# Designed miniproteins, single chains, continued (5): the designs that were tried, part 12

Each design is a single chain, and the fold is of that chain. pLDDT is the mean over its residues in the fold that is shown.

## One batch from the design tools (miniprotein)

Design m16386
Fold by ESMFold2-Fast:
Structure m16386 (fold): chain A 59 residues (1-59)
Amino acid sequence: NDCEKLYNLLKENPENFKGIAYYDTLEDPNKQFPFVLNGKQIYIRKAALKNCEDYLKEK
């Protein structure tokens, strides 16, 4: 599952979590973050990260 792969990638890069935590204090829900997954650059919105977190919690 791509969502699980993405979350694992973020866990392997704790500096990215620090940036995401800072973003959560900002009132801009449309901001996107660039990540690299399997050699591809992707852009993730806050909402997408939240959905992945909820998915993993239900595992």
Scores: mean pLDDT 56

Design m16387
Fold by ESMFold2-Fast:
Structure m16387 (fold): chain A 69 residues (1-69)
Amino acid sequence: SLSARERLFQALMAGPLRLSPEELERVLRWLQTHTAADLAALSVAELSRRLQLGRRAASRLHELARTLA
């Protein structure tokens, strides 16, 4: 079975979060030094601020990370 990290990567690459290429690169860079659980621990506002994501993108990522953590 796939790990939480691998499932998160699949969801990011499949585009259901509708991230821009720049937003996707920032999330992938964060995941090089942090876990899916670390993402789930951040609020939507913190995700938007720290990863420079749009509000809707941050909300979708937060929901996904919490489901996979």
Scores: mean pLDDT 78

Design m16388
Fold by ESMFold2-Fast:
Structure m16388 (fold): chain A 91 residues (1-91)
Amino acid sequence: LEEEQQQLQKEFEELVKKGLELAKEIEKENPEAGKLLREGIEYIKDPEKSEGGLNLGKVAQSIIPEKGKKALELLEKALEARKRALELAEK
């Protein structure tokens, strides 16, 4: 149980890392969208602010649809991994 929880937490951290790399690439093409995505990822690191992070990702997608969609998918996967890790911690 603890090993699986730690694995899901590492998956969350890897997805956050990939999201930040994608945000950096997006920022080269559209600085506004890249900044919104980075802010959204920082919000997702906080369990209480995760919904705000997804909303910022949706705004970034509206500005840069192709790469913004990929970024939003990474944020959604990161939240799912953390949700599963928390569920395992609760039994």
Scores: mean pLDDT 78

Design m16389
Fold by ESMFold2-Fast:
Structure m16389 (fold): chain A 78 residues (1-78)
Amino acid sequence: SEEYIERQSEVFAQTLGSSASRAYLQAAYDELGPDPANAPPGAAVDSLLRSFGTDAADPYSADNRLAIYRALGKILGK
């Protein structure tokens, strides 16, 4: 849901913005590409979703991928 995506996006942005390198965050953003809900997970995205997908049975769900893409966009100024 949009509410879940925005809430998770805020959580991801807070934690990622304080600990991850910009190059690493850019790599994850690029892996998700223009269709983040359907993009296959790459190494950077896999690592991030495993770290922050604690509330979902499937950390690779479309909603979690959309949430992390939104968080990365906010941090990177996209």
Scores: mean pLDDT 71

Design m16390
Fold by ESMFold2-Fast:
Structure m16390 (fold): chain A 62 residues (1-62)
Amino acid sequence: GPHDRADKAGTAAALGVAGGMSRETAKALLQRNGGLSEEQADAVLAEPTAQAAGRAAARLAA
């Protein structure tokens, strides 16, 4: 469903950013591949789940 789509996109974007992808690049990919608006892509990247995934990836990479 829409929540599953947003959750998966957010996790992928957070892992990408943690791996060195810029936030702007992640936002652009969410807009093109996820069909999200700029506002929706920003909200996905700001979601607690996406932030938590980014922190977990950073912890594992450290």
Scores: mean pLDDT 63

Design m16391
Fold by ESMFold2-Fast:
Structure m16391 (fold): chain A 75 residues (1-75)
Amino acid sequence: MVLSDTEFRRLGMLMQYDKDGSGKLSKEELRELLRSLGIDWSDERLAAIVKAADYDGDGYVDLRTFLKEQAAKRK
């Protein structure tokens, strides 16, 4: 699972605004966040990405780690 360039940039920009936040999001929080940025992902796509980015198996996306992995895959 990989983000588009637009999705990656918008999420990265948002993380820059929340520099001291934990960066952990539930699937629902991620969905609402993406919609606020004008990104409309399906629930199925969100569930798949949550699983791919949930390295702890706790059901939460570590958004900072996920974005770092996405950056590495693009470079």
Scores: mean pLDDT 65

Design m16392
Fold by ESMFold2-Fast:
Structure m16392 (fold): chain A 94 residues (1-94)
Amino acid sequence: SEEIKKLEESGENYVELARLYLEKGDYQKAQEAAIEALSRDPENVEALRLLAEANYKITGNEKYKKAMEFARKALETGDPEYREEALKLYDGVV
């Protein structure tokens, strides 16, 4: 919680903030942090993966499990096609 507060005050590490909110179970705040990370760096595949996980936890929609898997493959391979497939599953949120 103190670690999260410091990251909120700095405004500079939204990916780490999203990860900490997911660990804490604050899924809506995790979603907001991941969206902010993507608004600053649309190519941030880790932020896409975190957004998919937060959306899955909030909605239970299986499409976000697929988005998480595509984002994970993009991180592992560096292939932009996997990122594009993940993005298609977000209903235009990002």
Scores: mean pLDDT 75

Design m16393
Fold by ESMFold2-Fast:
Structure m16393 (fold): chain A 83 residues (1-83)
Amino acid sequence: MDATFELQTRIAEAVIAEDLEALREAVAEALTAAKGRPASEEEVEAAVETVLRSLEDFMAENGWSREELYAYMREQIAAARAA
């Protein structure tokens, strides 16, 4: 599979699990790959905040609950892995 897809999947799984440590780890790896250098703590924290805010904004825009968002994310991961 695409390395970018595997990182996005790990980020999504960490969000669904509400595991902030796993989320920071996956985001740090994604940023390091994108920048070609180790991501700083400040960069990781800013990116984690952006991810969480984007999910809140998405829920608000679509009128979704957190449970509906997590169900949708699980469906997308399953569909992508089945392809």
Scores: mean pLDDT 79

Design m16394
Fold by ESMFold2-Fast:
Structure m16394 (fold): chain A 103 residues (1-103)
Amino acid sequence: VSDLVRQGIDYANKGDEAYRQGNYKEAVDYYQKAIDYYQQAASQGDSTSAQNAKYEQLNLEKAKALENGDKKTAEELDKKVKEELVRLIADNLIAIGDDFDKS
């Protein structure tokens, strides 16, 4: 499982790099590989990888939109990516606060 997670992270990072360079087609290919590895890890019981796959799916759809020149769809997807990131940060902060209060 940990090897699948590492491969997922490596491909996600490659996708992010391709996206920053404007290589949206390459970014789509890398994000798809990241999703495939995270889904394999999730199928083996890693629930965190299921969440990572969902996050990378948004990045993949955003890269696809830009590959097709659909800036409006990409902007809506970018908003969803940011909302999902804020939610993940908030959930982690709440969990830390709950552990602190109960400890």
Scores: mean pLDDT 76

Design m16395
Fold by ESMFold2-Fast:
Structure m16395 (fold): chain A 81 residues (1-81)
Amino acid sequence: MEELEKKLKENYEKIVEKFRSLGMDEAAEAFKKDIEERKKNGFSNEELYNFTKAILNLIDKAEKMGYAKTVLEELLLYLKS
């Protein structure tokens, strides 16, 4: 339980920091809003962790290929839909 909550917080902060580091403040706010809506709708810490893990895995793969900014722009479109 405690370890899962810690990992969720770490993933959340990493995603927000990544968006902001690229000047994508609007994407950071959209991501925060999406997480709050998921919490409000009864998503478990495990479901939220898996969601953040999927986002971080996508970003990590894109960074290794040199596409991190493009992937984050695509994520912004997804979060706004």
Scores: mean pLDDT 75

Design m16396
Fold by ESMFold2-Fast:
Structure m16396 (fold): chain A 93 residues (1-93)
Amino acid sequence: SETLERYARAQEEAAKKSKKAREEYEKLLKLPETEENKLEIHNLKAETVLATAEALIKEGVSVEDAKKVATMIANDPRVDEKLREEAKELAEK
């Protein structure tokens, strides 16, 4: 029950942090699938997933899996350099 409550708090915090990225993602899904739109969608997904990983680490839930996800984002050459740097810092905490 306590783990579920911490997980729910992590999801709520992640949702607040990724709100703008998720709104932009929803807009892009309504446009044609160009390579440019696919890359932007990929980066918005990475930002949303990184926000979730950060919130999980902060709440102490699924920390090892969250760090693995951050490491995957840090090593993804399709992800913007700034997001990769943020992901690397998160994985090293």
Scores: mean pLDDT 84

Design m16397
Fold by ESMFold2-Fast:
Structure m16397 (fold): chain A 63 residues (1-63)
Amino acid sequence: EAAKLAEEAGDFKGAEAVKKGDYETAIKRLQESIEQLQAQLPVAGEQAQQSLDLLQKALDLIK
């Protein structure tokens, strides 16, 4: 589930780390993607918010 949410949000490297069971790397990758999307939020609007929600759910599942 976490890997699927990360892929839907566009974080394929985070999803790959989850699939490998490398949760330390997965957490770092997902956090980096969240930070990057937060920076784009004023421009990208609703789409960036939807991706942020998916990434946050993926992170919460593997923490």
Scores: mean pLDDT 75

Design m16398
Fold by ESMFold2-Fast:
Structure m16398 (fold): chain A 114 residues (1-114)
Amino acid sequence: MEREKERELFLGFAKALKDLGYKVAVVAPPTELGKEIIEEAEKEGIKGLTDTEFAKAEEYDIVVAYPHVSVLARYIELDLKQPLLFPKIPKDLLSVKDPFEYGYNQAKEIAKKL
């Protein structure tokens, strides 16, 4: 359940940036959750990037990284110039009734500063 809510929050965040007109890529680890995030993002027309595809991030306006991919995120930050954004997961995520909307609204607030 917590994993499903983290996935929904991440997807809402990425979808908001796409809806605002940004060319968005998402980066997730090669784990079960990471594969689910990439699969669901691609259903929304958002490109999922694996560690073998990180160079393709240069083709995108914004890269959204899953919060638990710190090693991959550091690698992207060292090699790429694109903004790298991390959705913030609230401590009480299990009490959030709409994690997709939560992530969506978080991204809209961050985009006001871009």
Scores: mean pLDDT 75

Design m16399
Fold by ESMFold2-Fast:
Structure m16399 (fold): chain A 85 residues (1-85)
Amino acid sequence: SALLEELRARAREIAAANPELREAARRAVEAHAAGDEEALERAGRELERLAREIAEELVRQGVPEEKARRAAEMAAILAGQEAAA
């Protein structure tokens, strides 16, 4: 659907524009590979915080709250996929 394609495109742009999000995703992937549960939990919490901050910024720019939250969440997922590749 056009809505899902738009969401994915925006999420890719967000991930590319946010080096902190990509770095947190890399730490999460590395922690998971190492079996480091404490490091994985810390990286997960940082990803959640960064996604929330990105969503809040998008809302300030006029993006509806639900769309902003979904785009930020998808950006975190895409950053994780890129880090795992």
Scores: mean pLDDT 85

Design m16400
Fold by ESMFold2-Fast:
Structure m16400 (fold): chain A 65 residues (1-65)
Amino acid sequence: MKEIEVYVKNNAKTLEELIKGLLENEYFHGSTLIIYDKGSKDKTVEIAEKYKAEEKRIKIELVKL
């Protein structure tokens, strides 16, 4: 199983664009995206939780650091 790890802090827009890019590329379907949040104060966590709940093409895990 493919795993993609990203570290984010106050990167809501770039995180959403990354997720959309992974969803558009069939190569990443069935992969797990692990998002490590370094204490964001913007909508980064909200975006991660939204896609984790709703998306079926990739698995999304959120780890709060």
Scores: mean pLDDT 82

Design m16401
Fold by ESMFold2-Fast:
Structure m16401 (fold): chain A 108 residues (1-108)
Amino acid sequence: SLEEARRRARRLVEGVKKALDNATSEEQIRDVLEGVFAALQGMATYAAANKDPELARIVVETAREIAELVKKSKNVPKEIQDEFVKRLEAFIAELEANPDAPVTLPLP
């Protein structure tokens, strides 16, 4: 349901913020950010399977919110922020171009 999708999106954003605030190493930060891509890909796949443009919009909005959160995170090194945001912008572009198709991000 849309309500459940919105709740999952909010929990993802809150979880990412907490995980990044508590990360003590670059490896932990990279693991958190890879987890974000896995979660967003899962949400995008679900939206595509249901051909629901509102679910696709929730994924795009969630991705954009996480990008802004990462840009504001003092614990994330600038190079990692830039790499992550670039990958996320590519993900958003692919999802917006093909909202009913499965999205797969390449490994770094």
Scores: mean pLDDT 81

Design m16402
Fold by ESMFold2-Fast:
Structure m16402 (fold): chain A 89 residues (1-89)
Amino acid sequence: LPEEVRRIAEEEGLSEEAVRELEEAAEEALRLGETEGRERVLRAFAEALRGAAELARELAERLEGEERERMERLAAALERIGELLREAA
């Protein structure tokens, strides 16, 4: 799962820092899932990423050029990772 999250973030062209943060968040979600229930934690994480992707798309509409493209890439990455997390739950 963390490796798949990393792959999606890299494919969407996110910064090395953003890629690492998302991979670490996925690792932490799996750790929390051992205690709180994997399905519950992964679904909650997926919903949080869906909200973040929606916000990123709204922000992209108010931006121009490279900043807009960067925000659109972030939204795409978050949507794909959210789908992966829902499927893995």
Scores: mean pLDDT 85

Design m16403
Fold by ESMFold2-Fast:
Structure m16403 (fold): chain A 82 residues (1-82)
Amino acid sequence: PEQLIQEAKDLMKKALEESRKNAKDANERYKQIVEEAEKSDPETRKKLLDEAETFYKKVSDENQKLIAEAESEARKLIEEAK
């Protein structure tokens, strides 16, 4: 039972670490696009910011899915430990 609980914890830890890395990478790219947008005319700036926001949301949604899948697997392991 203890081993399955540990596996569930390790699985969640890995998913959270991957999610955090993905968020950091996305934040860095977002920052680069914002800097480029600041140098652009108002119409181009709006387009670049909209694209950056769409990109950031996609990464956020993918991270939420990653965590949800890990939570589902961890829950199964915990149920088997009972």
Scores: mean pLDDT 84

Design m16404
Fold by ESMFold2-Fast:
Structure m16404 (fold): chain A 98 residues (1-98)
Amino acid sequence: SEEAEKYYEEGRKYYEEGNYIKAMEYYLKAIELDPKYADAYVNLAKIYYEMGRYDVAIYFYKKGMELINAKSAEEFISKLKREEDKKYAEELAKIGNL
């Protein structure tokens, strides 16, 4: 969805400003419009990881994998749209033993 992508981009802007609460709100809006928007799940996981909530970060990563029917972390990463999100997803997969 074009609108889901706009909410995702707004979330990224808030993230870059250090406003993690607003970033999460916009990523969740993107997921509400497009539940298969894998990049939004990775960025939710990123925020929770930076907050020290590794359990929640891994949860959102796995949820993203489940919703796009990815059978491995490598397959999930390959379906992400942005190179920076792919790099972060690779780091999270190593930490979570995914």
Scores: mean pLDDT 82

Design m16405
Fold by ESMFold2-Fast:
Structure m16405 (fold): chain A 97 residues (1-97)
Amino acid sequence: MEERIFEFLRELYELLKSRGISITKEAFLAVAEMVNTHPELLEEGGVEKLADFLASLATGNTISLEDIEAWVESASVKPLSPELKKKVEELYEELEK
């Protein structure tokens, strides 16, 4: 499961970047919590659908936690474990290179 989440998050970040859209660390963590809680989002084509949805919520060319707050609140997401949160933060820092 964790490896699938990391590959999904990497693909999502790169897809958004290819469209000129940035995502903040806080929003990226919230998306990680969402896909960890709702693994059906990891299905084939899920990255494209989520990228389109997040892009529709973006303020200008940036997706912030504020932009996705209502979606996260509505979905009853569970916090990431401290270990998984650290790995997702490390992934975000890697992708920001």
Scores: mean pLDDT 83

Design m16406
Fold by ESMFold2-Fast:
Structure m16406 (fold): chain A 96 residues (1-96)
Amino acid sequence: METTEELLKLIEESELAQFVREAANRGSGTMGVQAASNVAGALKYKEQGDNELAIDQLDSAISSLKVALGRASREKDKKEIEEAIKKLQEEKEKIK
């Protein structure tokens, strides 16, 4: 029930979310906004101390990036998606 405008605002709040959107769009354009929205939500939950919800959102974003990785054909695109996954895994470790 979130509008495209609401999703774009969530992405704009985070450089990490924007990076994840760009990386995911290299493999699948439909996953970019979804993954980025999950990252923005995770950072907001982390700020509020909701660590479990933050981790759940990061896991959802990582899952979307793994779908994009499976659809990417170029080595450069695969590497950028893998870097985005790594950055999200590092954010999970910072929460724990």
Scores: mean pLDDT 76

Design m16407
Fold by ESMFold2-Fast:
Structure m16407 (fold): chain A 65 residues (1-65)
Amino acid sequence: SMADIEKAAEIIVEKTGMSREGALTLATLYLSGKISEHTAIGLLVKEGGASREDAEEAIREIKKL
């Protein structure tokens, strides 16, 4: 849902250095199944500047939505 995408984007912004716009794009791609969990984690590390541990934690929290 759109509400879940917005919540996921907030989690990404809070736990990584990714911008809100980037987080919304990533959340949309991940939650719609267009990218894998592995790809999402890689993007959070590369584009968001997050540690792998923080990127994995962000995805873990999103999966609880």
Scores: mean pLDDT 86

Design m16408
Fold by ESMFold2-Fast:
Structure m16408 (fold): chain A 87 residues (1-87)
Amino acid sequence: SQRLQAIVQEAIAEAKALSEEELAEFDPEEIEKYKEEFRPLSLEELAIRIEAARVGIEVLKGSNAPEAIKKLRIELLALQLVLLERG
C-alpha cells in the first residue's frame, strides 16, 4: 500500500540523516539479533514496528534518555535493513 511505502521511505530518510559518529556507535551484533527477530514478520508488522520505534524516540527525546534512544535507533535500522532485503 502507499502508506507502507511512505513509512519505509521515511524510515530510510531518517536513517540517512544519522551522523557518521552516531552510526559508528551502533553494535553490529545487536543489529543482527534484531534482523533475525524481524525477518519472519509481515510487511504490515514491520511497518507497525517502524512507527512504534519512531514514536518511542519522540517520547524519549524530551527526557534525555540517550541509551534508550540508541536502542530504538538500532531497532529502526534493523527494520529498515530487513525491508531492503525484501525489495
Scores: mean pLDDT 78

Design m16409
Fold by ESMFold2-Fast:
Structure m16409 (fold): chain A 104 residues (1-104)
Amino acid sequence: SKQKAEEETRKLVLRNLDEALRLLEEARARASEAVRPLIDEAIRHVERARALVEAGKSPLQALGEASYKASEAALRSDPEVSRLLLEAGVSTGMAAIALAVSEL
């Protein structure tokens, strides 16, 4: 049913956002003080995206802002922190793709 498909998509999106938050928080713990503010901004944007999904609203702009801040942080980070930030970006990207496909 359409309702079941929409519920399954919502669960997939939220799972990917929760994984992104976990990776961002791990990156933050390992990051230099200069990079932490960019990661904090990325976390706030993912948290906003999550709240928007729960409210039945589009998270796409917030996810784009999160990806941008995570990418800026990754460029200024050591390889381990950059890897975590890029993995968080993959998780937010998968959330965005799941939503886009569900609207087709």
Scores: mean pLDDT 85

Design m16410
Fold by ESMFold2-Fast:
Structure m16410 (fold): chain A 73 residues (1-73)
Amino acid sequence: SHEELLEEFEKKIEELREAIKSGDLEKILEKTKELDKFIEENREKIQALPKEEQEEILKKLGELQEELKEFLE
């Protein structure tokens, strides 16, 4: 379901966010790869979501990308 897809996505975001907060570069790389793979494998399902839900996903990805960028500076 759309709800299950969003819950799994949020779980992947949270795992990566926790890795960033820990400062463990190996874990950050691992969780980044897991999130990337999840998005790639679920691309069609994500594109089929209502526009509002797609925009929420993009917003969360943008926030995460900014957090990662600040960490890597």
Scores: mean pLDDT 82

Design m16411
Fold by ESMFold2-Fast:
Structure m16411 (fold): chain A 72 residues (1-72)
Amino acid sequence: MEKYKELAEKAEKIARDILENGTPEDVEKARELSKKYTEELIKSSPENRVEIYEKMTKDLEKLYNEAKKKKA
């Protein structure tokens, strides 16, 4: 339970940071990833949700790191 919450919370924070501080291209990529994974989550069983959240969080972390590096 907490693992889902932690992963979702991290994904939200990363997505929000990209939306606030990223380039328009980074924002578009974040939206695309979010849409794709939301659709996957809707279709999946609870047992598959952890893997989907992990993949989503990982992809978002990569985008976040790239966006942050452009500013720093």
Scores: mean pLDDT 73

Design m16412
Fold by ESMFold2-Fast:
Structure m16412 (fold): chain A 71 residues (1-71)
Amino acid sequence: SMMEKAEEIARKVLEHFPEIPYEVALRAAMLALRLKKEGKSSREILEALRREFPELPETAIRTIVELAMKT
């Protein structure tokens, strides 16, 4: 399911960015997967995550996009 995929992405993100709250990582992963399902490119997903999660470091955003695109 999309939720199980989002939870897997959030867990992997927290391995490299343990300071990020799980709920924030999960919401970002869910947004990335939703936009991927809608046919958005990795660039469009990255720009959307920058807008919706300005508190996330750029490296975390790029990691979320990469993991979502591989899923």
Scores: mean pLDDT 90

Design m16413
Fold by ESMFold2-Fast:
Structure m16413 (fold): chain A 72 residues (1-72)
Amino acid sequence: SEARGRELAEKFLRDLEEATRYLLEHPDPELRERFIAQLRGALELASKIPEVQPYLPELQEKVEAAIAELEA
């Protein structure tokens, strides 16, 4: 299931990048706050999935970077 964990992590990172770009191009404070809350929830859920745990540090770093960029 190493391949499955990698695929899930890669999909998460692609979706994160796309959504972050959209919000930067279309500023919406309400949607931004909702998205940030959803990202934190998604990381919490990901931390409970054994196949994703090896990628959790990278996912956390990328989410924190995206949140910092959105809050700037």
Scores: mean pLDDT 84

Design m16414
Fold by ESMFold2-Fast:
Structure m16414 (fold): chain A 79 residues (1-79)
Amino acid sequence: DQEYKKKLIKETEDIKKESLRIMKNASKEQRPLVLEIAKNTLKGLVDEAKKKVSERQYKEFAEHADKMAKELEEFTKSL
Protein backbone atom coordinates (compact mmCIF):
# COMPACT_ATOMS: atom_id res chain seq x y z
CA ASP A 1 0.00 0.00 0.00
CA GLN A 2 1.63 3.20 -1.28
CA GLU A 3 -0.34 5.41 1.13
CA TYR A 4 0.75 3.38 4.17
CA LYS A 5 4.37 3.55 2.99
CA LYS A 6 4.13 7.35 2.61
CA LYS A 7 2.71 7.62 6.14
CA LEU A 8 5.59 5.58 7.58
CA ILE A 9 8.19 7.64 5.68
CA LYS A 10 6.62 10.84 7.05
CA GLU A 11 6.72 9.40 10.58
CA THR A 12 10.45 8.57 10.24
CA GLU A 13 11.12 12.11 8.94
CA ASP A 14 9.17 13.59 11.88
CA ILE A 15 11.15 11.44 14.35
CA LYS A 16 14.42 12.64 12.77
CA LYS A 17 13.33 16.30 12.87
CA GLU A 18 12.22 16.12 16.52
CA SER A 19 15.33 14.16 17.56
CA LEU A 20 17.59 16.77 15.91
CA ARG A 21 15.70 19.54 17.75
CA ILE A 22 16.09 17.74 21.08
CA MET A 23 19.79 17.00 20.47
CA LYS A 24 20.56 20.66 19.70
CA ASN A 25 19.07 21.62 23.09
CA ALA A 26 20.52 18.62 24.98
CA SER A 27 23.72 18.41 27.00
CA LYS A 28 26.68 16.42 25.63
CA GLU A 29 25.85 13.61 28.09
CA GLN A 30 22.18 13.47 26.99
CA ARG A 31 22.82 13.32 23.22
CA PRO A 32 23.73 9.58 23.13
CA LEU A 33 20.49 8.82 25.00
CA VAL A 34 18.43 10.91 22.55
CA LEU A 35 20.08 9.04 19.65
CA GLU A 36 19.30 5.67 21.29
CA ILE A 37 15.64 6.62 21.85
CA ALA A 38 15.32 7.81 18.23
CA LYS A 39 16.83 4.57 16.89
CA ASN A 40 14.53 2.45 19.11
CA THR A 41 11.50 4.45 17.94
CA LEU A 42 12.48 3.93 14.27
CA LYS A 43 12.96 0.20 14.94
CA GLY A 44 9.48 0.06 16.51
CA LEU A 45 7.96 1.60 13.37
CA VAL A 46 9.76 -0.99 11.19
CA ASP A 47 8.48 -3.82 13.43
CA GLU A 48 4.89 -2.50 13.17
CA ALA A 49 5.20 -2.20 9.36
CA LYS A 50 6.37 -5.83 9.19
CA LYS A 51 3.04 -6.93 10.75
CA LYS A 52 0.92 -4.94 8.26
CA VAL A 53 2.71 -5.29 4.89
CA SER A 54 4.45 -7.99 2.86
CA GLU A 55 8.12 -8.75 3.59
CA ARG A 56 9.15 -7.15 0.28
CA GLN A 57 7.35 -3.88 1.09
CA TYR A 58 8.68 -3.46 4.63
CA LYS A 59 12.30 -4.00 3.51
CA GLU A 60 12.22 -0.74 1.53
CA PHE A 61 10.88 1.06 4.60
CA ALA A 62 13.52 -0.58 6.82
CA GLU A 63 16.23 0.74 4.46
CA HIS A 64 14.77 4.25 4.71
CA ALA A 65 14.68 4.02 8.52
CA ASP A 66 18.32 2.85 8.57
CA LYS A 67 19.25 5.88 6.44
CA MET A 68 17.53 8.22 8.91
CA ALA A 69 19.37 6.54 11.82
CA LYS A 70 22.74 6.99 10.06
CA GLU A 71 22.00 10.67 9.40
CA LEU A 72 21.20 11.14 13.10
CA GLU A 73 24.47 9.40 14.06
CA GLU A 74 26.45 11.68 11.70
CA PHE A 75 24.71 14.77 13.11
CA THR A 76 25.48 13.69 16.69
CA LYS A 77 29.18 13.30 15.79
CA SER A 78 29.20 16.80 14.24
CA LEU A 79 28.03 18.43 17.51
Scores: mean pLDDT 78

Design m16415
Fold by ESMFold2-Fast:
Structure m16415 (fold): chain A 100 residues (1-100)
Amino acid sequence: HMSDEELAQKIYEDFLEKVNEILEKYDKGEITPEEFLAELRKAVDEVMEKASKLKNPDIIKKLKEFLQKVFDSLKERYPELQEEIDALKAEFDKKLDELM
C-alpha cells in the first residue's frame, strides 16, 4: 500500500503539473477563460476522486492547505477570474471537509 503521505504528495504534484500546463496554454492565448476554468474543474475533480482514498484527517488537512495556496496564487495571477476561482475553491474546500 502507498502511504497516505505518499499518496497525498503524489496528488499534489500531479495537480501542480496539470495546473502549470493549463496556465501555460491560457497565458499563450491557446484556450479561452471558459476553457481555462473547465480544465481547472477537471483537475479538481481528479484530485477529489484520488483524495477519497485518503484515511488520515491530518494528511487531508495538509493537502487542503497546499491546494488552497494554489488557488490563492491563481486569483492573484488572474484577478479577472477571481469570482469563478473563489467559487471553485469554496466547492473544493467543502468536498475535502466531507472527507475528514
Scores: mean pLDDT 83

Design m16416
Fold by ESMFold2-Fast:
Structure m16416 (fold): chain A 74 residues (1-74)
Amino acid sequence: KEAEIIGLADSLRLHFGLPEEDARKLAEVFLDPNATDEDIIKTGEELGHKEVGEWLVTIRKQAADGRAAARAAA
């Protein structure tokens, strides 16, 4: 929600040096349950930070794989 968006945006600003507005837009798309991987990449490209969008998609896929592995291990 809003607190998670702010937290992720702050992390993107610290790690990638993004402007606050760009970091917030990427965080909003990343945390939107209706957003696809393509939506995240497109938002990154539109903001001039394609590499950050690609990184976020990678992290999201790794998180999904981790949850699947945890469920399989139960």
Scores: mean pLDDT 75

Design m16417
Fold by ESMFold2-Fast:
Structure m16417 (fold): chain A 80 residues (1-80)
Amino acid sequence: SAMELLEKIKRFVFEGMVELLIEEGVSPEVAEKTARALVNGIRSKEDLIEELRRLARRYRELGREEKAKEFEEYVKLLEE
């Protein structure tokens, strides 16, 4: 269902943000708190698409092309 897809994508954004922040030297506790605040701030499908695109760009800049493509695949699913 659409709700199940949105929940799955929000979880993916949460996990991606936690992973990114930890790689940038943020403690796991602070990374999880920050990622939770980010996901809780997502109020619309459009907000979710913007966060997915932002994460794709950040991961690509870090040389993590496969992860960046996963975020972009979810953008396509939400736009279709």
Scores: mean pLDDT 86

Design m16418
Fold by ESMFold2-Fast:
Structure m16418 (fold): chain A 89 residues (1-89)
Amino acid sequence: SKIEELKNEIKELTQKAREAFEEGDVEKTLEILKEVDELSQNAMTEALELMRDTQDKKSMEEKFQELAKAVAEAISEGQEIRDKIERLK
């Protein structure tokens, strides 16, 4: 499913941001977090379009809710990492 693929991509990219931060690469971490933000916005837009075209609305609604949760978690984690970077200054 495209929605499940988008969810997994967001999770993988967020994990890469955490790994870059743990390695002390602040610049790379911020670049990856920017990509997470952009992917999250595009994924939500694409998922809404996919939901409009589907005949199995219940299954797609459940997948959309999981994507929305993954997006919310990625934004929350990204903000936590950004706050930690700010405190280092």
Scores: mean pLDDT 82

Design m16419
Fold by ESMFold2-Fast:
Structure m16419 (fold): chain A 78 residues (1-78)
Amino acid sequence: MEELLEKAKEMDLEAMKELIERAMLLRGAPEEEARRGAELAAGAVEKALTESGSLTPEEARKLIQEQLEEIYEEIKKA
């Protein structure tokens, strides 16, 4: 799991999807809904990195990394 966090923090969208899907499943989301939610979240990240209006790409990446760390902490505690 920690390896997934490290990859996701490097903006590996596949690792990011896996982390988010796991968190959604732990929150009680159905499997299909968890996959779809993870896909949408990864797409939003990709957009933020390319379209960051008031944020630099580095600032956007930092905020995304902080959110991923919170998701990982939730998974780790469950």
Scores: mean pLDDT 75

Design m16420
Fold by ESMFold2-Fast:
Structure m16420 (fold): chain A 70 residues (1-70)
Amino acid sequence: SQEKQKEDIEIIKRLVEEAKSHLSEKEQKVLEEGEKKAIELIEKGEPLEKIYEVMDKTQEEIEKLREEEE
């Protein structure tokens, strides 16, 4: 439903804002890209599996950045 889509978008935006305070500038850029992709999928009514895939990929990219920091 439209209400569900709006709610899911708001949740993603809040999670991103919360996470940004704990991330480097480079990690924040990756998170912002993931947020945009996830929101677009929600707006299109794509299945949750695709949304989770985007979120998982975003988390993996952030984790790789952290692991490769010297």
Scores: mean pLDDT 77

